# Designs tried in a protein design run: designed miniproteins, single chains. Part 22

Each design is a single chain, and the fold is of that chain. pLDDT is the mean over its residues in the fold that is shown.

## One batch from the design tools (miniprotein)

Design m780
Fold by ESMFold2-Fast:
Structure m780 (fold): chain A 103 residues (1-103)
Amino acid sequence: SREELLAGWEAMKEDGGISREVFKEYLKEAAKKLGLNLSDETIDKIFDSFDKDGDGVITDQDILDFLESNGIETDGVLDGDDLEQLVNLLPIFGEVLRVAVEK
């Protein structure tokens, strides 16, 4: 549900953002549950695709910017609908956010 997606996103955040270390941990667990083999290099490229400002964290604004760059209109506030759109673009994030809320 949208509420579960948002809960997973909030569970991953520390001090308003998701660090590379935390992101890699959750993406590796999601990949394992889906039977996928993701290299560290692939995960780093995915992180870097969101972390456009290079500050080492993914924020709500980074996700909104990613969605807008893919033609999805946002209201400037990240909600469960925005995260559902993210999952539609990158289906692995559905499992990432599920792992986060369960942990």
Scores: mean pLDDT 81

Design m781
Fold by ESMFold2-Fast:
Structure m781 (fold): chain A 65 residues (1-65)
Amino acid sequence: VTKQTALAIRIVGLALEYGAGVEVKFEGDTVTVTIHDASEEQKEALGKEIEEEAKKLGIKKVVLK
């Protein structure tokens, strides 16, 4: 299992907890996460948790949309 696969699984799990939709794209060492069906407050909270999980796995470049 790659660090990218582990992060993708965690992101999907977090999105399900928030009732949000997500699209996850990896380009080299950058992950881009597009969040759908979420309030601005939920996007902010989910975005912070995604950045924390990425940091734990050594993925430092996170782009949130």
Scores: mean pLDDT 80

Design m782
Fold by ESMFold2-Fast:
Structure m782 (fold): chain A 59 residues (1-59)
Amino acid sequence: SAEEAAEKADRYAAASVVYGAQGDRAKAEEFGKLAIEYGEKAGEEVKKKSEEAMRKGLA
């Protein structure tokens, strides 16, 4: 779901920051990439939910 994707994006972004602060660049980059990927998934699902809500509101 969009909520699950957004939650995963937030968790991966937080992990990226923590590993970056520890000097682990490889893990910071890996988790940063995952955060972007899940953020994009959340965006598409949000669009779909908005379209469905608008369709129901206009009926």
Scores: mean pLDDT 74

Design m783
Fold by ESMFold2-Fast:
Structure m783 (fold): chain A 65 residues (1-65)
Amino acid sequence: MEEEIRELEEKALEAARKGDLKEMLEYAKKVGELLEEAGASPSEAAARMTGIAIRGVGIQVDLEL
């Protein structure tokens, strides 16, 4: 489970590096779904998804600077 979540987070950040924010959000959503299936609360899943989105946006900002 943790390994699968890590792989999805890595794919989300790779999508962000390519400029595909939609694909990044789809991977973040899959992470949230897996966390909820593993017994995480909806708020914990949302926090992890938000963290991925913030990191992805940060990568895009760094590439634009």
Scores: mean pLDDT 76

Design m784
Fold by ESMFold2-Fast:
Formats: sequence, structure tokens, C-alpha cells
Structure m784 (fold): chain A 62 residues (1-62)
Amino acid sequence: MPDPLEVELTLKIMQAAVAERAGDYETAAKYYEEASKLAEQMGRPDLAEYFRKKAEELKKKG
């Protein structure tokens, strides 16, 4: 069974993607920031850094 953190991470990524498609970069960045924190809790600093950078990039668009 998937870890609850893995499920929550997937949901945050999906919400971020939906917001990006809608042009809501502020909401998308928020979900990616939350995904970064979940990745840190999962011991995945590589994923955390990726999501953090993605959130920063999206904030520059909004």
C-alpha cells in the first residue's frame, strides 16, 4: 500500500498541474511548496529541491 505521505504528495502535484493549466500560478506555486515540504518529510531532498524551484519559477510568472 502507498504511504499516506506519497498519496498526499501525488494529490498536491495534481492540484498544482490543474492550477497551472488554469493560469492560476499563485495557487500552483502554493501546491508545489506544499509538495516540497512533503518530499522533505519522505527523505527525498532531490524532489523537495525540484518542487521548491518550480514554485519559485511559477511565482515569477504571476
Scores: mean pLDDT 82

Design m785
Fold by ESMFold2-Fast:
Structure m785 (fold): chain A 86 residues (1-86)
Amino acid sequence: SNKEKAEEILKEMEEIVKKIKELAKQNPDNEEIKKLLLEAEVLLGMARIIYGVGLVRGEVDEEELEMMEKLLEELKEILKEVEKLV
């Protein structure tokens, strides 16, 4: 179902943000990593809002799922940028 796919996307996004957060903690003087962590947290927050709206309405639709997939792709690019800085 779209709900299950959305939950898989959120789980993957949460795992990526957790990884970025740990890298930021290990590199406390790197302001670029801190900025990228903030951007990552914003993308996860947006995905959570989209998912929450779908749940309240009773289903996650295809457009909401596509938006969440795009946010995951952007988050994966942020992770690649962070990994280049460490």
Scores: mean pLDDT 90

Design m786
Fold by ESMFold2-Fast:
Structure m786 (fold): chain A 100 residues (1-100)
Amino acid sequence: SMAKEKALRLATEIYREAVKRGDSKLAEAVRYLSKAIELADDETAEKVIPYLEKALEAVRAGDFEKAREYIKKAAQIILDESTNPEAREYAKKAIELAEK
């Protein structure tokens, strides 16, 4: 779907910024969030996009703490709204990694 493709593109860009910064925990959080997005439905993916856009803006501004907050919000939407148990498990792992 277009929503999933856009969400995964945004997540990939955030991942690259986290890796470039040496923020391994944020990079791993985004990797698990990407897995959750791949398994979520299109409606859930659409709801996640605004938070991924805000997270990308934050990492580009060097605000990795704010990026973590938005990654947690994106993952929380998947955890709350996805009916896929595997997507929910990956979202939970993303939240745990982003809290560190």
Scores: mean pLDDT 90

Design m787
Fold by ESMFold2-Fast:
Structure m787 (fold): chain A 92 residues (1-92)
Amino acid sequence: MSAEEKRALAERLAEAARRLGLPEDVVEAILRVIEEGIEAGLSLDEIRARVAAWAEAHLSPAEVAKLAAAWGYVESGLAPEEMTTEFEEPAP
């Protein structure tokens, strides 16, 4: 997977995490961990391991579960918008 593909996946993960109710500061911290992993030349599996380690140290069990669900949606090829219906989403 290229650095560009990893960044695209990170953006999808961020949107999925926001839709699942993770706080913005948590989403920003996760994106930072992913970008540091991309810059270090890590594989996606290594980046996931770093994100999981960060989450175990900093997130509640409920937030860890939401992050795992967000990863699941991204890995299944679902766009964040496919997780909810348009009329159920708050206006921007």
Scores: mean pLDDT 74

Design m788
Fold by ESMFold2-Fast:
Structure m788 (fold): chain A 77 residues (1-77)
Amino acid sequence: SPEELKAYAKELLEKAKELEEEAEKLKKEAKELREKHPDDPEAKKKAEELELEAEILEGIAALFKATANRFLKHTEK
């Protein structure tokens, strides 16, 4: 039903927001590692891992937002 689709879209948007907030935290941690330990190869590797994880989370959030927007547009017909 349109009501179920709207509810699902709302849930996807809420999950996308949580993923974006987590990605922001990971990016901040990666930046701090790079700034505090610029010559430490282990810190650089950890920062790269955090940056990759953040990028993955942002990608999933973007997909959730796109899917939610598609559902919402279909309920307007």
Scores: mean pLDDT 88

Design m789
Fold by ESMFold2-Fast:
Order: C-alpha cells, then structure tokens, then sequence
Structure m789 (fold): chain A 97 residues (1-97)
C-alpha cells in the first residue's frame, strides 16, 4: 500500500517536473545560441541547422518567461533580452489560439 501511494505521488508530480525541465532547457538553448551568434538571423540559421524550429523555441521561451521569469534573469543577459523580447512576443501571438 505505501509503495503504491509513493508511485502515484511521483506520477502526479512527473508532469510538473517534466514541464519545468523543458522550460529550463529551452531558455538555456536560446541563451547559448544568442551568446554564440549575437543576432536573430544567425540564431535562426543555427537552430535550423540543428533541426530545431526557431518559432517553437521562441514560443516556449515566452511561456517560460511568463511562468519562470527567474530563469531569464539567471540565463539571459540584458543585451540578449532586448534582442529577443519582441521576437518571442511575436512568435507567441502567432501560435496563440
């Protein structure tokens, strides 16, 4: 009985842990690419070369910004923020229902 209750609790938390990890990984990827490239055009090309959809990365990053602004404060520089803020907002609006 106790083991079953532990397993249920872990399963319930899995969705939250997975989502938090996904957001963190997405913000780190975005910060890393912009640190390397210094421009939106080069960042887009780099992500596409890696088989990653640029708009999906921006949309997830904007959602992460809304839920976890602390991640942006930690991982994204002020210069990177100025560069990507408008692009994240545009990507988010495009995919908003």
Amino acid sequence: MEKLLEDIEKARELGREFWDRLMENDVRLLAEIFEETGSLEEAKKKLEERGIDYNIVLTLAYEAYRERPDLFEELVSEEQWELIKEEMEKAYEKYRA
Scores: mean pLDDT 71

Design m790
Fold by ESMFold2-Fast:
Parts: sequence; C-alpha cells; structure tokens
Structure m790 (fold): chain A 85 residues (1-85)
Amino acid sequence: PILYKPDELLKKLLEEAGATKEVYTWGEIYELIMKYIDEKKLRDPNDPRIVDLKDTLLGELFGKDRVDIMSSELIEAIEKHMEKV
C-alpha cells in the first residue's frame, strides 16, 4: 500500500482522534478524520453533509478562511497536508 506522512497540523488532528503512528495509508487518514468529526459532533444536524470548522483543528487545515465546508471538500484539503513516503 501507498503510505503518507501527515504534516504537523494534520498529525495533531490525527492524534486527537487517537492516532499514534508516523505514517498512514490514505484510508486510515480518512477514517481518523471521520472519527474526529463524529466525536467532536461537527456535522450540522439538519444537513450532515455540512461540517462546522469553527475553532477546530480541521478548520486550521482550511486556513481559517471558512466557518463550514461540504463533506465533498474534505479530500482535497486533507491531500494538501500529507506527502507520499
């Protein structure tokens, strides 16, 4: 499998989701981010496609320019914070 090393910001988010590794598969990173969103209750109760970014580590991945995102935007933002090993 292809392995990825998260940058310091993504690594901090993954650590809050319970991660302890230095490198991950893409699937592992995605699952940990979904776990973070679910545990922090960041999904809008009226539209679960909308994720609240305010005052979150996930918001830092988007440069704090946005207060929410659509779930479809997560993959692009995450990929900007990891490199293939």
Scores: mean pLDDT 77

Design m791
Fold by ESMFold2-Fast:
Structure m791 (fold): chain A 63 residues (1-63)
Amino acid sequence: SAEELYVAIAERELRELARESRGDAEAVLKAGEKMAESLRKAGYPEAAEKVLEIARRIAEELR
């Protein structure tokens, strides 16, 4: 589904950001929040919540 694709793309983007920012957990959380807001505005609230969970998980892994 489009929602599953958007979540998969967001996770890939967030993990790339984690590597390129050298483990900046705050940058990952902020990016995840912006991605989630965009998804919610596009009509995908469940995908938005999933992206936030993924961002928090990645940020936790960086600590």
Scores: mean pLDDT 86

Design m792
Fold by ESMFold2-Fast:
Structure m792 (fold): chain A 80 residues (1-80)
Amino acid sequence: SWDAFIAAVVAALAPHLTPEQLAEIARVLGRYLDAIRAGDTEGVQAAMDELARVLATLSPAQHRALWDAFVREGAALEAA
């Protein structure tokens, strides 16, 4: 499920991000998912813009960890 995907990404990022950064990413991903479920195209775009701003605050190492988590957990979601 998408909720399991978000939980898995957050868990994978926990060693690499501060608790504040981790909470912010979880919040933005949750809003993105809620907008998708609601069919809210404007809300999806707003959540993507927020995600871009959060990503801009990450170090290169944190950015790599996030990318690796998304690729790994995205592949698991596709296989389910």
Scores: mean pLDDT 78

Design m793
Fold by ESMFold2-Fast:
Structure m793 (fold): chain A 68 residues (1-68)
Amino acid sequence: SMREAAERVEEAARSVPGVLAASAVVSGDTIHVGIVARDEEAARRAREAALEVARELGVKVEVSTLVL
């Protein structure tokens, strides 16, 4: 289900060292994931992790990152 896909995408982003917060929501056929990261490297790795899981699941994803 799209909800399970969103949970897996969120978990992948949260698992990256330096990620302070991550949340994923389903909107239509797309998963929107927001990531708050400590630095640009953590943001980049979290974005890559989210996109990789989305590709494996065959779901559309939109990633937004905020670096503090």
Scores: mean pLDDT 87

Design m794
Fold by ESMFold2-Fast:
Structure m794 (fold): chain A 103 residues (1-103)
Amino acid sequence: SRIVELLVELLNALVRLAEAQRAGDEAARAAAEAEGERVVAELEELDPELGELARRALEAARAGDFDRAAELLRELIKRFEEELSVSELTALYLLVAAITAVF
């Protein structure tokens, strides 16, 4: 599913954003934010409701509120839990945990 691929891309972008903010790396932060914006824009075109949740998660992460970003990402993943395998769900939730573990 293209949406699942975009969710993985979003989660990886937010992990990189968290790492960049912790390290004070402005170039890496800007690159991660740009990748997040690309993924969110594509999600908004495919599914406006999911795109809105993804947009809110990205904005929370940009503000350094990774706990809020993780909450929004869990809500987003929950909307696909019946369409995802156990290993896909496990991988996505581990990426969400990685976002909060950087801080």
Scores: mean pLDDT 83

Design m795
Fold by ESMFold2-Fast:
Structure m795 (fold): chain A 73 residues (1-73)
Amino acid sequence: SKSDPQIDQLKKNGYINIPFFSWYLDSPEIQKLIDEMKKLVEKYKNGEISEEELRKKLDELYDKLTEAIKNMK
């Protein structure tokens, strides 16, 4: 939506901006989650999924990403 800068950024760039970029390069689990988010955004851009479905699945992946980062440190 217009009020969600994270979703808008993902639509434009096809990736998530994480404060500690270098961490995802060194972590296969984090790389996998980010790759899944990128694929999900690509499916949305191609009209394969709705914005509602995109948001729901991104929320689930954000939760998993946060937990993965937390478990690394």
Scores: mean pLDDT 65

Design m796
Fold by ESMFold2-Fast:
Structure m796 (fold): chain A 57 residues (1-57)
Amino acid sequence: SVKEFIEKLRKLREELRKQGVSQVVLDQIDRAIKALEQEKPDPNDLALALGFVAGLL
């Protein structure tokens, strides 16, 4: 589910923080998570958020 995916992203964000990635990157992940937290997120917004997260890997 989207909620389970958001929880995994939050865990990834914490792991990246511990690795010392910049606050700018962490803030961008937080914004992506917030977009995904919408009750009925737009599919295009989801695709963009997922693309951003994939690009971090």
Scores: mean pLDDT 73

Design m797
Fold by ESMFold2-Fast:
Structure m797 (fold): chain A 59 residues (1-59)
Amino acid sequence: SLKQTSIKLIENLNLPEEEKQKAIEEIENAPNDEEMKKITQKVVSKASMEDVLKAHGAV
């Protein structure tokens, strides 16, 4: 299902465990697929920014 796929994707992101748990909770409470996609995209964007910051060095 889209929900399970989104949760698995979030679990594999380069984010602190607390952020992953919050994102997973938001996905589980999302009322529809559109909201799940928005939440997933927002979290993926955060993980991408963290990767850029780590590549640059300590923030």
Scores: mean pLDDT 74

Design m798
Fold by ESMFold2-Fast:
Structure m798 (fold): chain A 83 residues (1-83)
Amino acid sequence: MKLVEKVEKMLKEGASLEEINQFILDELRKNPDDLEVVRDAFLALAVATEYEINRLRKEIEELRKKNPGMSRDEILAEVEKRR
């Protein structure tokens, strides 16, 4: 899968998830009617989303360690604010 392979390479090279999402959207815009590209884009987004979820989990755990009195909703609001 050509697009997924490029996204995996970008992730290994330390590209931001914003850069990866933009790259996927740009490829979709160039080839909107190519079902293989569309499918590969959805798979690439799933991979990028998994990495973002893991990054957010680490940020939440760090915030909990620094602020043990904060609720889950307060921690999530702080993470969202930092984006």
Scores: mean pLDDT 74

Design m799
Fold by ESMFold2-Fast:
Structure m799 (fold): chain A 75 residues (1-75)
Amino acid sequence: SAEELLEEGKKLFAEGKLDEAIKKYKEALKLDPNYQEAADNLAEVLRKQGKFKEALEIQVKLGVRELEEAVRKVF
């Protein structure tokens, strides 16, 4: 599940295995594209690696989807 992948990513991150943690967080987001906690953890690891553009792209994409879903509920 996406939650299991998030937990695996957190363990890898705690072990300093940043690239492996990124892979697990990306897999979690592939299963659940709206998984805010996975996106937040992924962005944090990417920033620690100096990958600021990739981190920003993930956060913007999730924010746009969240806004689109909120607008749809009004109409």
Scores: mean pLDDT 79

Design m800
Fold by ESMFold2-Fast:
Structure m800 (fold): chain A 94 residues (1-94)
Amino acid sequence: SELEELEKEAAAVIAELEATTDPAKRAELIARLMEIAERIAALRGETLSERERFLGRAQLETAAELTLMRKAGASDEELRAFLEERKAAYEAAL
């Protein structure tokens, strides 16, 4: 189905995002994942709200940064502190 094809495409883009350290390429891949999410919503007869698009992008950006921090040798405590700070900031903005 078209949904299964979009899910496979999303999985491939996520794998590429996890492998990249280039900020420009990361931004392109995040934009592609958001496009896929919007297409999946459209297939269900829905449109992602501006808030849902913001949160989805923020989650992808946070996950990508967390992966880069791990590759750079960040400690588990540093990764946890970063994740908790990002979650608190996004929740406060809602």
Scores: mean pLDDT 80

Design m801
Fold by ESMFold2-Fast:
Structure m801 (fold): chain A 64 residues (1-64)
Amino acid sequence: DVDEVVARTREFALAKSPEELKEIAEQLEKLGYTEYAQRVKSAVEKGDHEAAAEAIAEAVRDML
């Protein structure tokens, strides 16, 4: 179930530190998801943890 995987990814990302979120962004960039990686990095720089988690969740939805 795509929606379940996306929801769990969002919850998982919300529990991550800013450093861990940046590591996830680097992995997204390596996978070719440059736009999502940029959104995560920008959100972390602004202190917007929820926006970073949403960008990661949207990237995972796009992969499935």
Scores: mean pLDDT 83

Design m802
Fold by ESMFold2-Fast:
Structure m802 (fold): chain A 72 residues (1-72)
Amino acid sequence: MSLEEIRERAAQAVRNIALEDGDSPEVAEGVAKAVRQAKTPEEAEKMARDLGASDFTVRTARVVARYVAEKA
């Protein structure tokens, strides 16, 4: 699996988790974009918080972004 595929699957997973946790579709898409674009797990976490995502979604974005960074 390429880094692009890993990143896209990670973004889709976070989007689905955000929706399941009750975040709006706009927040869910924003968090998915954060996971795709972030250079660090800390950046993804900050972007998710700035979007007003739930604490669970923010934590998930950080964990998933960490996984993507480790595969890069």
Scores: mean pLDDT 82

Design m803
Fold by ESMFold2-Fast:
Structure m803 (fold): chain A 66 residues (1-66)
Amino acid sequence: SSRAQGLFDAGKQLFDQGKLEEAAGAYRRSIQLDPDYAEAWRNLGLVLEKLGRTEEAKKYFEKAKQ
């Protein structure tokens, strides 16, 4: 979905700016529109890792492989 891609791209920009909670929100919305969007699952994992939420990050990295 182009909407899911737009949210993913917004998430990347927010992540690059260090706006980690906002980036996580954008990636979660992208996944809600496209649950098979592996890159969005992976990038959400990276955001959660930077937020110190390591156990949650691991679960999202596992989802990225599905």
Scores: mean pLDDT 85

Design m804
Fold by ESMFold2-Fast:
Structure m804 (fold): chain A 69 residues (1-69)
Amino acid sequence: MDEEFKAVVELNRIVAELYRAGRVSEEEAKRLAEERGFDEEHRELAGRMARTVQNGRRLREEQRRRAEE
């Protein structure tokens, strides 16, 4: 199996774990990826994934507020 694919799956698991714990952030995702021995490119990818998840949650909350206006 492609090693890059395995890395992406592991980064997704890190971000998902942070999300379930209510601690998802770009900084925390990058820190955990670094602790797991990922390189700079994968740390940046983890941060981007976390940011996407965090922004998606915020957008859903904003849409809910607008629907009630």
Scores: mean pLDDT 76

Design m805
Fold by ESMFold2-Fast:
Structure m805 (fold): chain A 57 residues (1-57)
Amino acid sequence: AMAADVAALAAHLRRVKEKADEIFEKGPVTKEDAEELRRLGAPIGPVARRLTAADQA
């Protein structure tokens, strides 16, 4: 289970990085860009909390 959560976290981080790089190359950051990053990052918190709770369990 923990390995699956680590893989999910890595996948979410990759998506956020790809979008951030795209925005950076484009130049000015719009409200829509910020909202997209927030949406892509939203699953990270719950996955990180699950990993912390499962640590040493």
Scores: mean pLDDT 73

Design m806
Fold by ESMFold2-Fast:
Structure m806 (fold): chain A 63 residues (1-63)
Amino acid sequence: SAPPLSPEKQKAVAGLEAVAKELGVDQATLEKAKEIVANSPDVREGMIKAALLLGKEALKNEG
């Protein structure tokens, strides 16, 4: 089993789920965003990278 996420990373993941739902991003992209946060040594850096991924995919879905 993977080690449990820190409380900060858990909050970050919850925030990404909320943003992904608002942007209409698919579950596969959301899971990649969560993995970026989980694997980043710094929560802020992970969140920035994850947010950029969600935004990029949302723009692709726009056309």
Scores: mean pLDDT 78

Design m807
Fold by ESMFold2-Fast:
Structure m807 (fold): chain A 71 residues (1-71)
Amino acid sequence: SREENQRLLGEFIASLPLSPEQKSRLALALAPLLDKPREVVEKALEELREKAPTLSPDELIELARELAKKA
């Protein structure tokens, strides 16, 4: 459901060591995932979690935007 997706995205964003401004930008980048099947959301979040330690905040937000667009 959209509510479950909102929870998953919110928990993911909250877990990251980002500024409030960067978290807001990441939330906007991931917004298209809110209306996708849960499996698609979980797969995108898994890829973002794997890549997050190796990326800058701006690179992570751009990856999130591309994954949301492809979903």
Scores: mean pLDDT 85

Design m808
Fold by ESMFold2-Fast:
Structure m808 (fold): chain A 72 residues (1-72)
Amino acid sequence: ELEKITEELVKLALEAKELAEKAEALKESDPEKAKELFEKAAKLAQEIEEKLSSLSEEDREKAVAAIEEALK
């Protein structure tokens, strides 16, 4: 079931990246909304880290590689 966990992690990582990019774009025009989006991105990053820590070392390496590939 590693494939399902990896897909979930990739999806969370893409969502976190999108929120962080949107927050960065809003920093000048809407700093309050930017802060909220950064907080959401940080929470998603924490969830990813918690899920990765539950995996074996080998499975974690595979999941991290998939996340890095998706974030390119």
Scores: mean pLDDT 82

Design m809
Fold by ESMFold2-Fast:
Structure m809 (fold): chain A 92 residues (1-92)
Amino acid sequence: MEEEEEKKKKEELIEKAKKIIDEANRMRDLLVRTRALHPELESLIDNTIYYANETIRAVEEGDLEKAEELLEKAEEYLKQAEELIRRIGRGE
């Protein structure tokens, strides 16, 4: 709404997307260390990174609504990957 708020929102969306990519890469590192390279986990991580990158692109295009939707998808895939990893950890 406010132009300052809009600029801040763009920066925040990009920052959140980059953090999601970092977390996804951290998960990939865990999969390598645990030797748990399952296609399902790989797909969730890949989709997380994909939607996070698309969020950055949408922000660059000025489509904040699409950026928010794409960020939500990235967060959903990240959450699913986190939940799956936690389930594996609890199943120890």
Scores: mean pLDDT 81

Design m810
Fold by ESMFold2-Fast:
Structure m810 (fold): chain A 63 residues (1-63)
Amino acid sequence: MLEEGREYGDKAVEYARRGDREKAEEYLRRAEELYQRFAESIDPSMEGDVSVIRERVEEALEE
């Protein structure tokens, strides 16, 4: 559910901070799938949550 999507997003950022791009991208994709599914069915604002997670992953990878 939503908690799982948030958990995947947190893991994506954590792996990105460690420099593990492959794992970061994997968890980001899992989070995107969950948030997109719920955004289409329940709350469109969840698309913004995916965007924020992606931005954090990119920032962590650049660092």
Scores: mean pLDDT 71

Design m811
Fold by ESMFold2-Fast:
Structure m811 (fold): chain A 118 residues (1-118)
Amino acid sequence: MTPLEKLLEEGVKFAREAIDKLETQNVSLEEAKEMLRELIDRLRELKAASTHPEVQALLDRYIALLEELIEDPNATKEDFLDAVRGIEGLLMGLLEAVRNKRYDELAAFARHTLRLLD
C-alpha cells in the first residue's frame, strides 16, 4: 500500500464515521467543526503525499471551502453534513483511481471536479 492510498483509506473511514455521528447523534456545533478541522488536516496530508498538480489544486480548493465553512457564524450542522458527504465522495473517487493504478484517471477526475467548482 502506498502512503497516499493509506491516507485515502483512513480519510474515507473518518468521513463515513463523521457522517454517521452527525446523522445519528446529538452532535454539538463545536464537535461538528472539530470533525471538519480533522478533515482539513487529512486533506493537507493528502496534498503533501500527492505528486499530481491537478489533485493538489483540487485539495487546496476543498481545504479553502472547509475553512470558510468553519468560520461562517451562520453555518448549520446540515451544512457540515453536506460538506463531509462531499469530502467522502472526493476521497472515494481518488482512492478508486489510486487502487486501480489509473493515475491518468486521477488527474482527469481532479480536472473535472475543479471545473464543477468554477
Scores: mean pLDDT 80

Design m812
Fold by ESMFold2-Fast:
Structure m812 (fold): chain A 50 residues (1-50)
Amino acid sequence: GTPQVGDTVTATLPDGTTKTGTVLATTATSALVRFDDGTVQVVPLSQLTV
């Protein structure tokens, strides 16, 4: 499904690694995610799994 604010998501990075985080905001094509390592990144929805 499409990630929503407050969802726990897994992001697949270009190097093939994954990070888990919480969605802070969404757009039609991207989400702002706060990861468990403390970083905040804008990630394309195609790279996120809910």
Scores: mean pLDDT 80

Design m813
Fold by ESMFold2-Fast:
Structure m813 (fold): chain A 88 residues (1-88)
Amino acid sequence: AEEYVKKGEEYYRKGVEALAAGDREKAVEYLREAAKYYAKAAELSSGKEKLLYEAQAYGALAYAYRVAGDEEKAAAYAAKAEELYKQA
């Protein structure tokens, strides 16, 4: 799980940096990649850690959808992330 968490963090950072640079397309790509790695970390985890990594995956997806202009999907995934954080 640890290596996947590290990759998720790395891609999330790259996504935020791309967005700050005005590259929305690259930001969406990196944020989706971050979500994929957090989801893999969750799959290999259990209990509280699983919930936290699932929350991070949904959070990254929500951000990606918001950057892409899909406000409905962004809100839906953000709500899922928030609910998982409360359960963790």
Scores: mean pLDDT 86

Design m814
Fold by ESMFold2-Fast:
Structure m814 (fold): chain A 56 residues (1-56)
Amino acid sequence: EKEKELKGVIEQLEKGKLSITGAAGLYYLITGDAKAAVELAKAKKEEALKKLRELI
């Protein structure tokens, strides 16, 4: 279930329908991992997408 939600976050971020900060916030709500969420919020879009794909 969490994997499916994270795939949705990746898709929306790829399509530009979601901001990096929004993706990081959703990642935190789905996983509870505040450290990873902060790193995602600080990353550029392509780096954030790479990190999210590696976490699935």
Scores: mean pLDDT 79

Design m815
Fold by ESMFold2-Fast:
Structure m815 (fold): chain A 77 residues (1-77)
Amino acid sequence: MLSLEEQIEFAERLKEALEKKDIEGAKKLLREFAEAEGDPRVKEYAEKLIAWLEKASDEELEKLIEGIREQIKEAKE
């Protein structure tokens, strides 16, 4: 199980990769997170998100980035 601090670090790294349009980096981060968490449900969700990222428009990616920003803000407060 990952700590809250490790989850926040992951979210920040994922956000930065997506902001840079580094989809391959984002996919790698999602796979590394799923392996570290060790939960089969997290792994299944990560693979579904990876498949979505491969097809996502710039508008859809921006919505995901905004969602991640809000989650990081809430977790730090």
Scores: mean pLDDT 80

Design m816
Fold by ESMFold2-Fast:
Structure m816 (fold): chain A 69 residues (1-69)
Amino acid sequence: SLEELEEEIRELLRKAGLSEEEIERFLRAVHEGDWETVDRLLVKAYLRGASVEEIERLRELSEEIREMT
């Protein structure tokens, strides 16, 4: 479900040390198709310690949400 995909994104970004404000900005950017903002926040997550596999999963989840909206 959309809710489950969004929750997985929240947990991965929170684990990477992003703030709740940044997490909500990420989700808004995904829904709007603002890939520039999505990519900027993915880079931030990576620099804060997210693995390559976690970044790839975040991209997959973001694309799946976009296809549902």
Scores: mean pLDDT 88

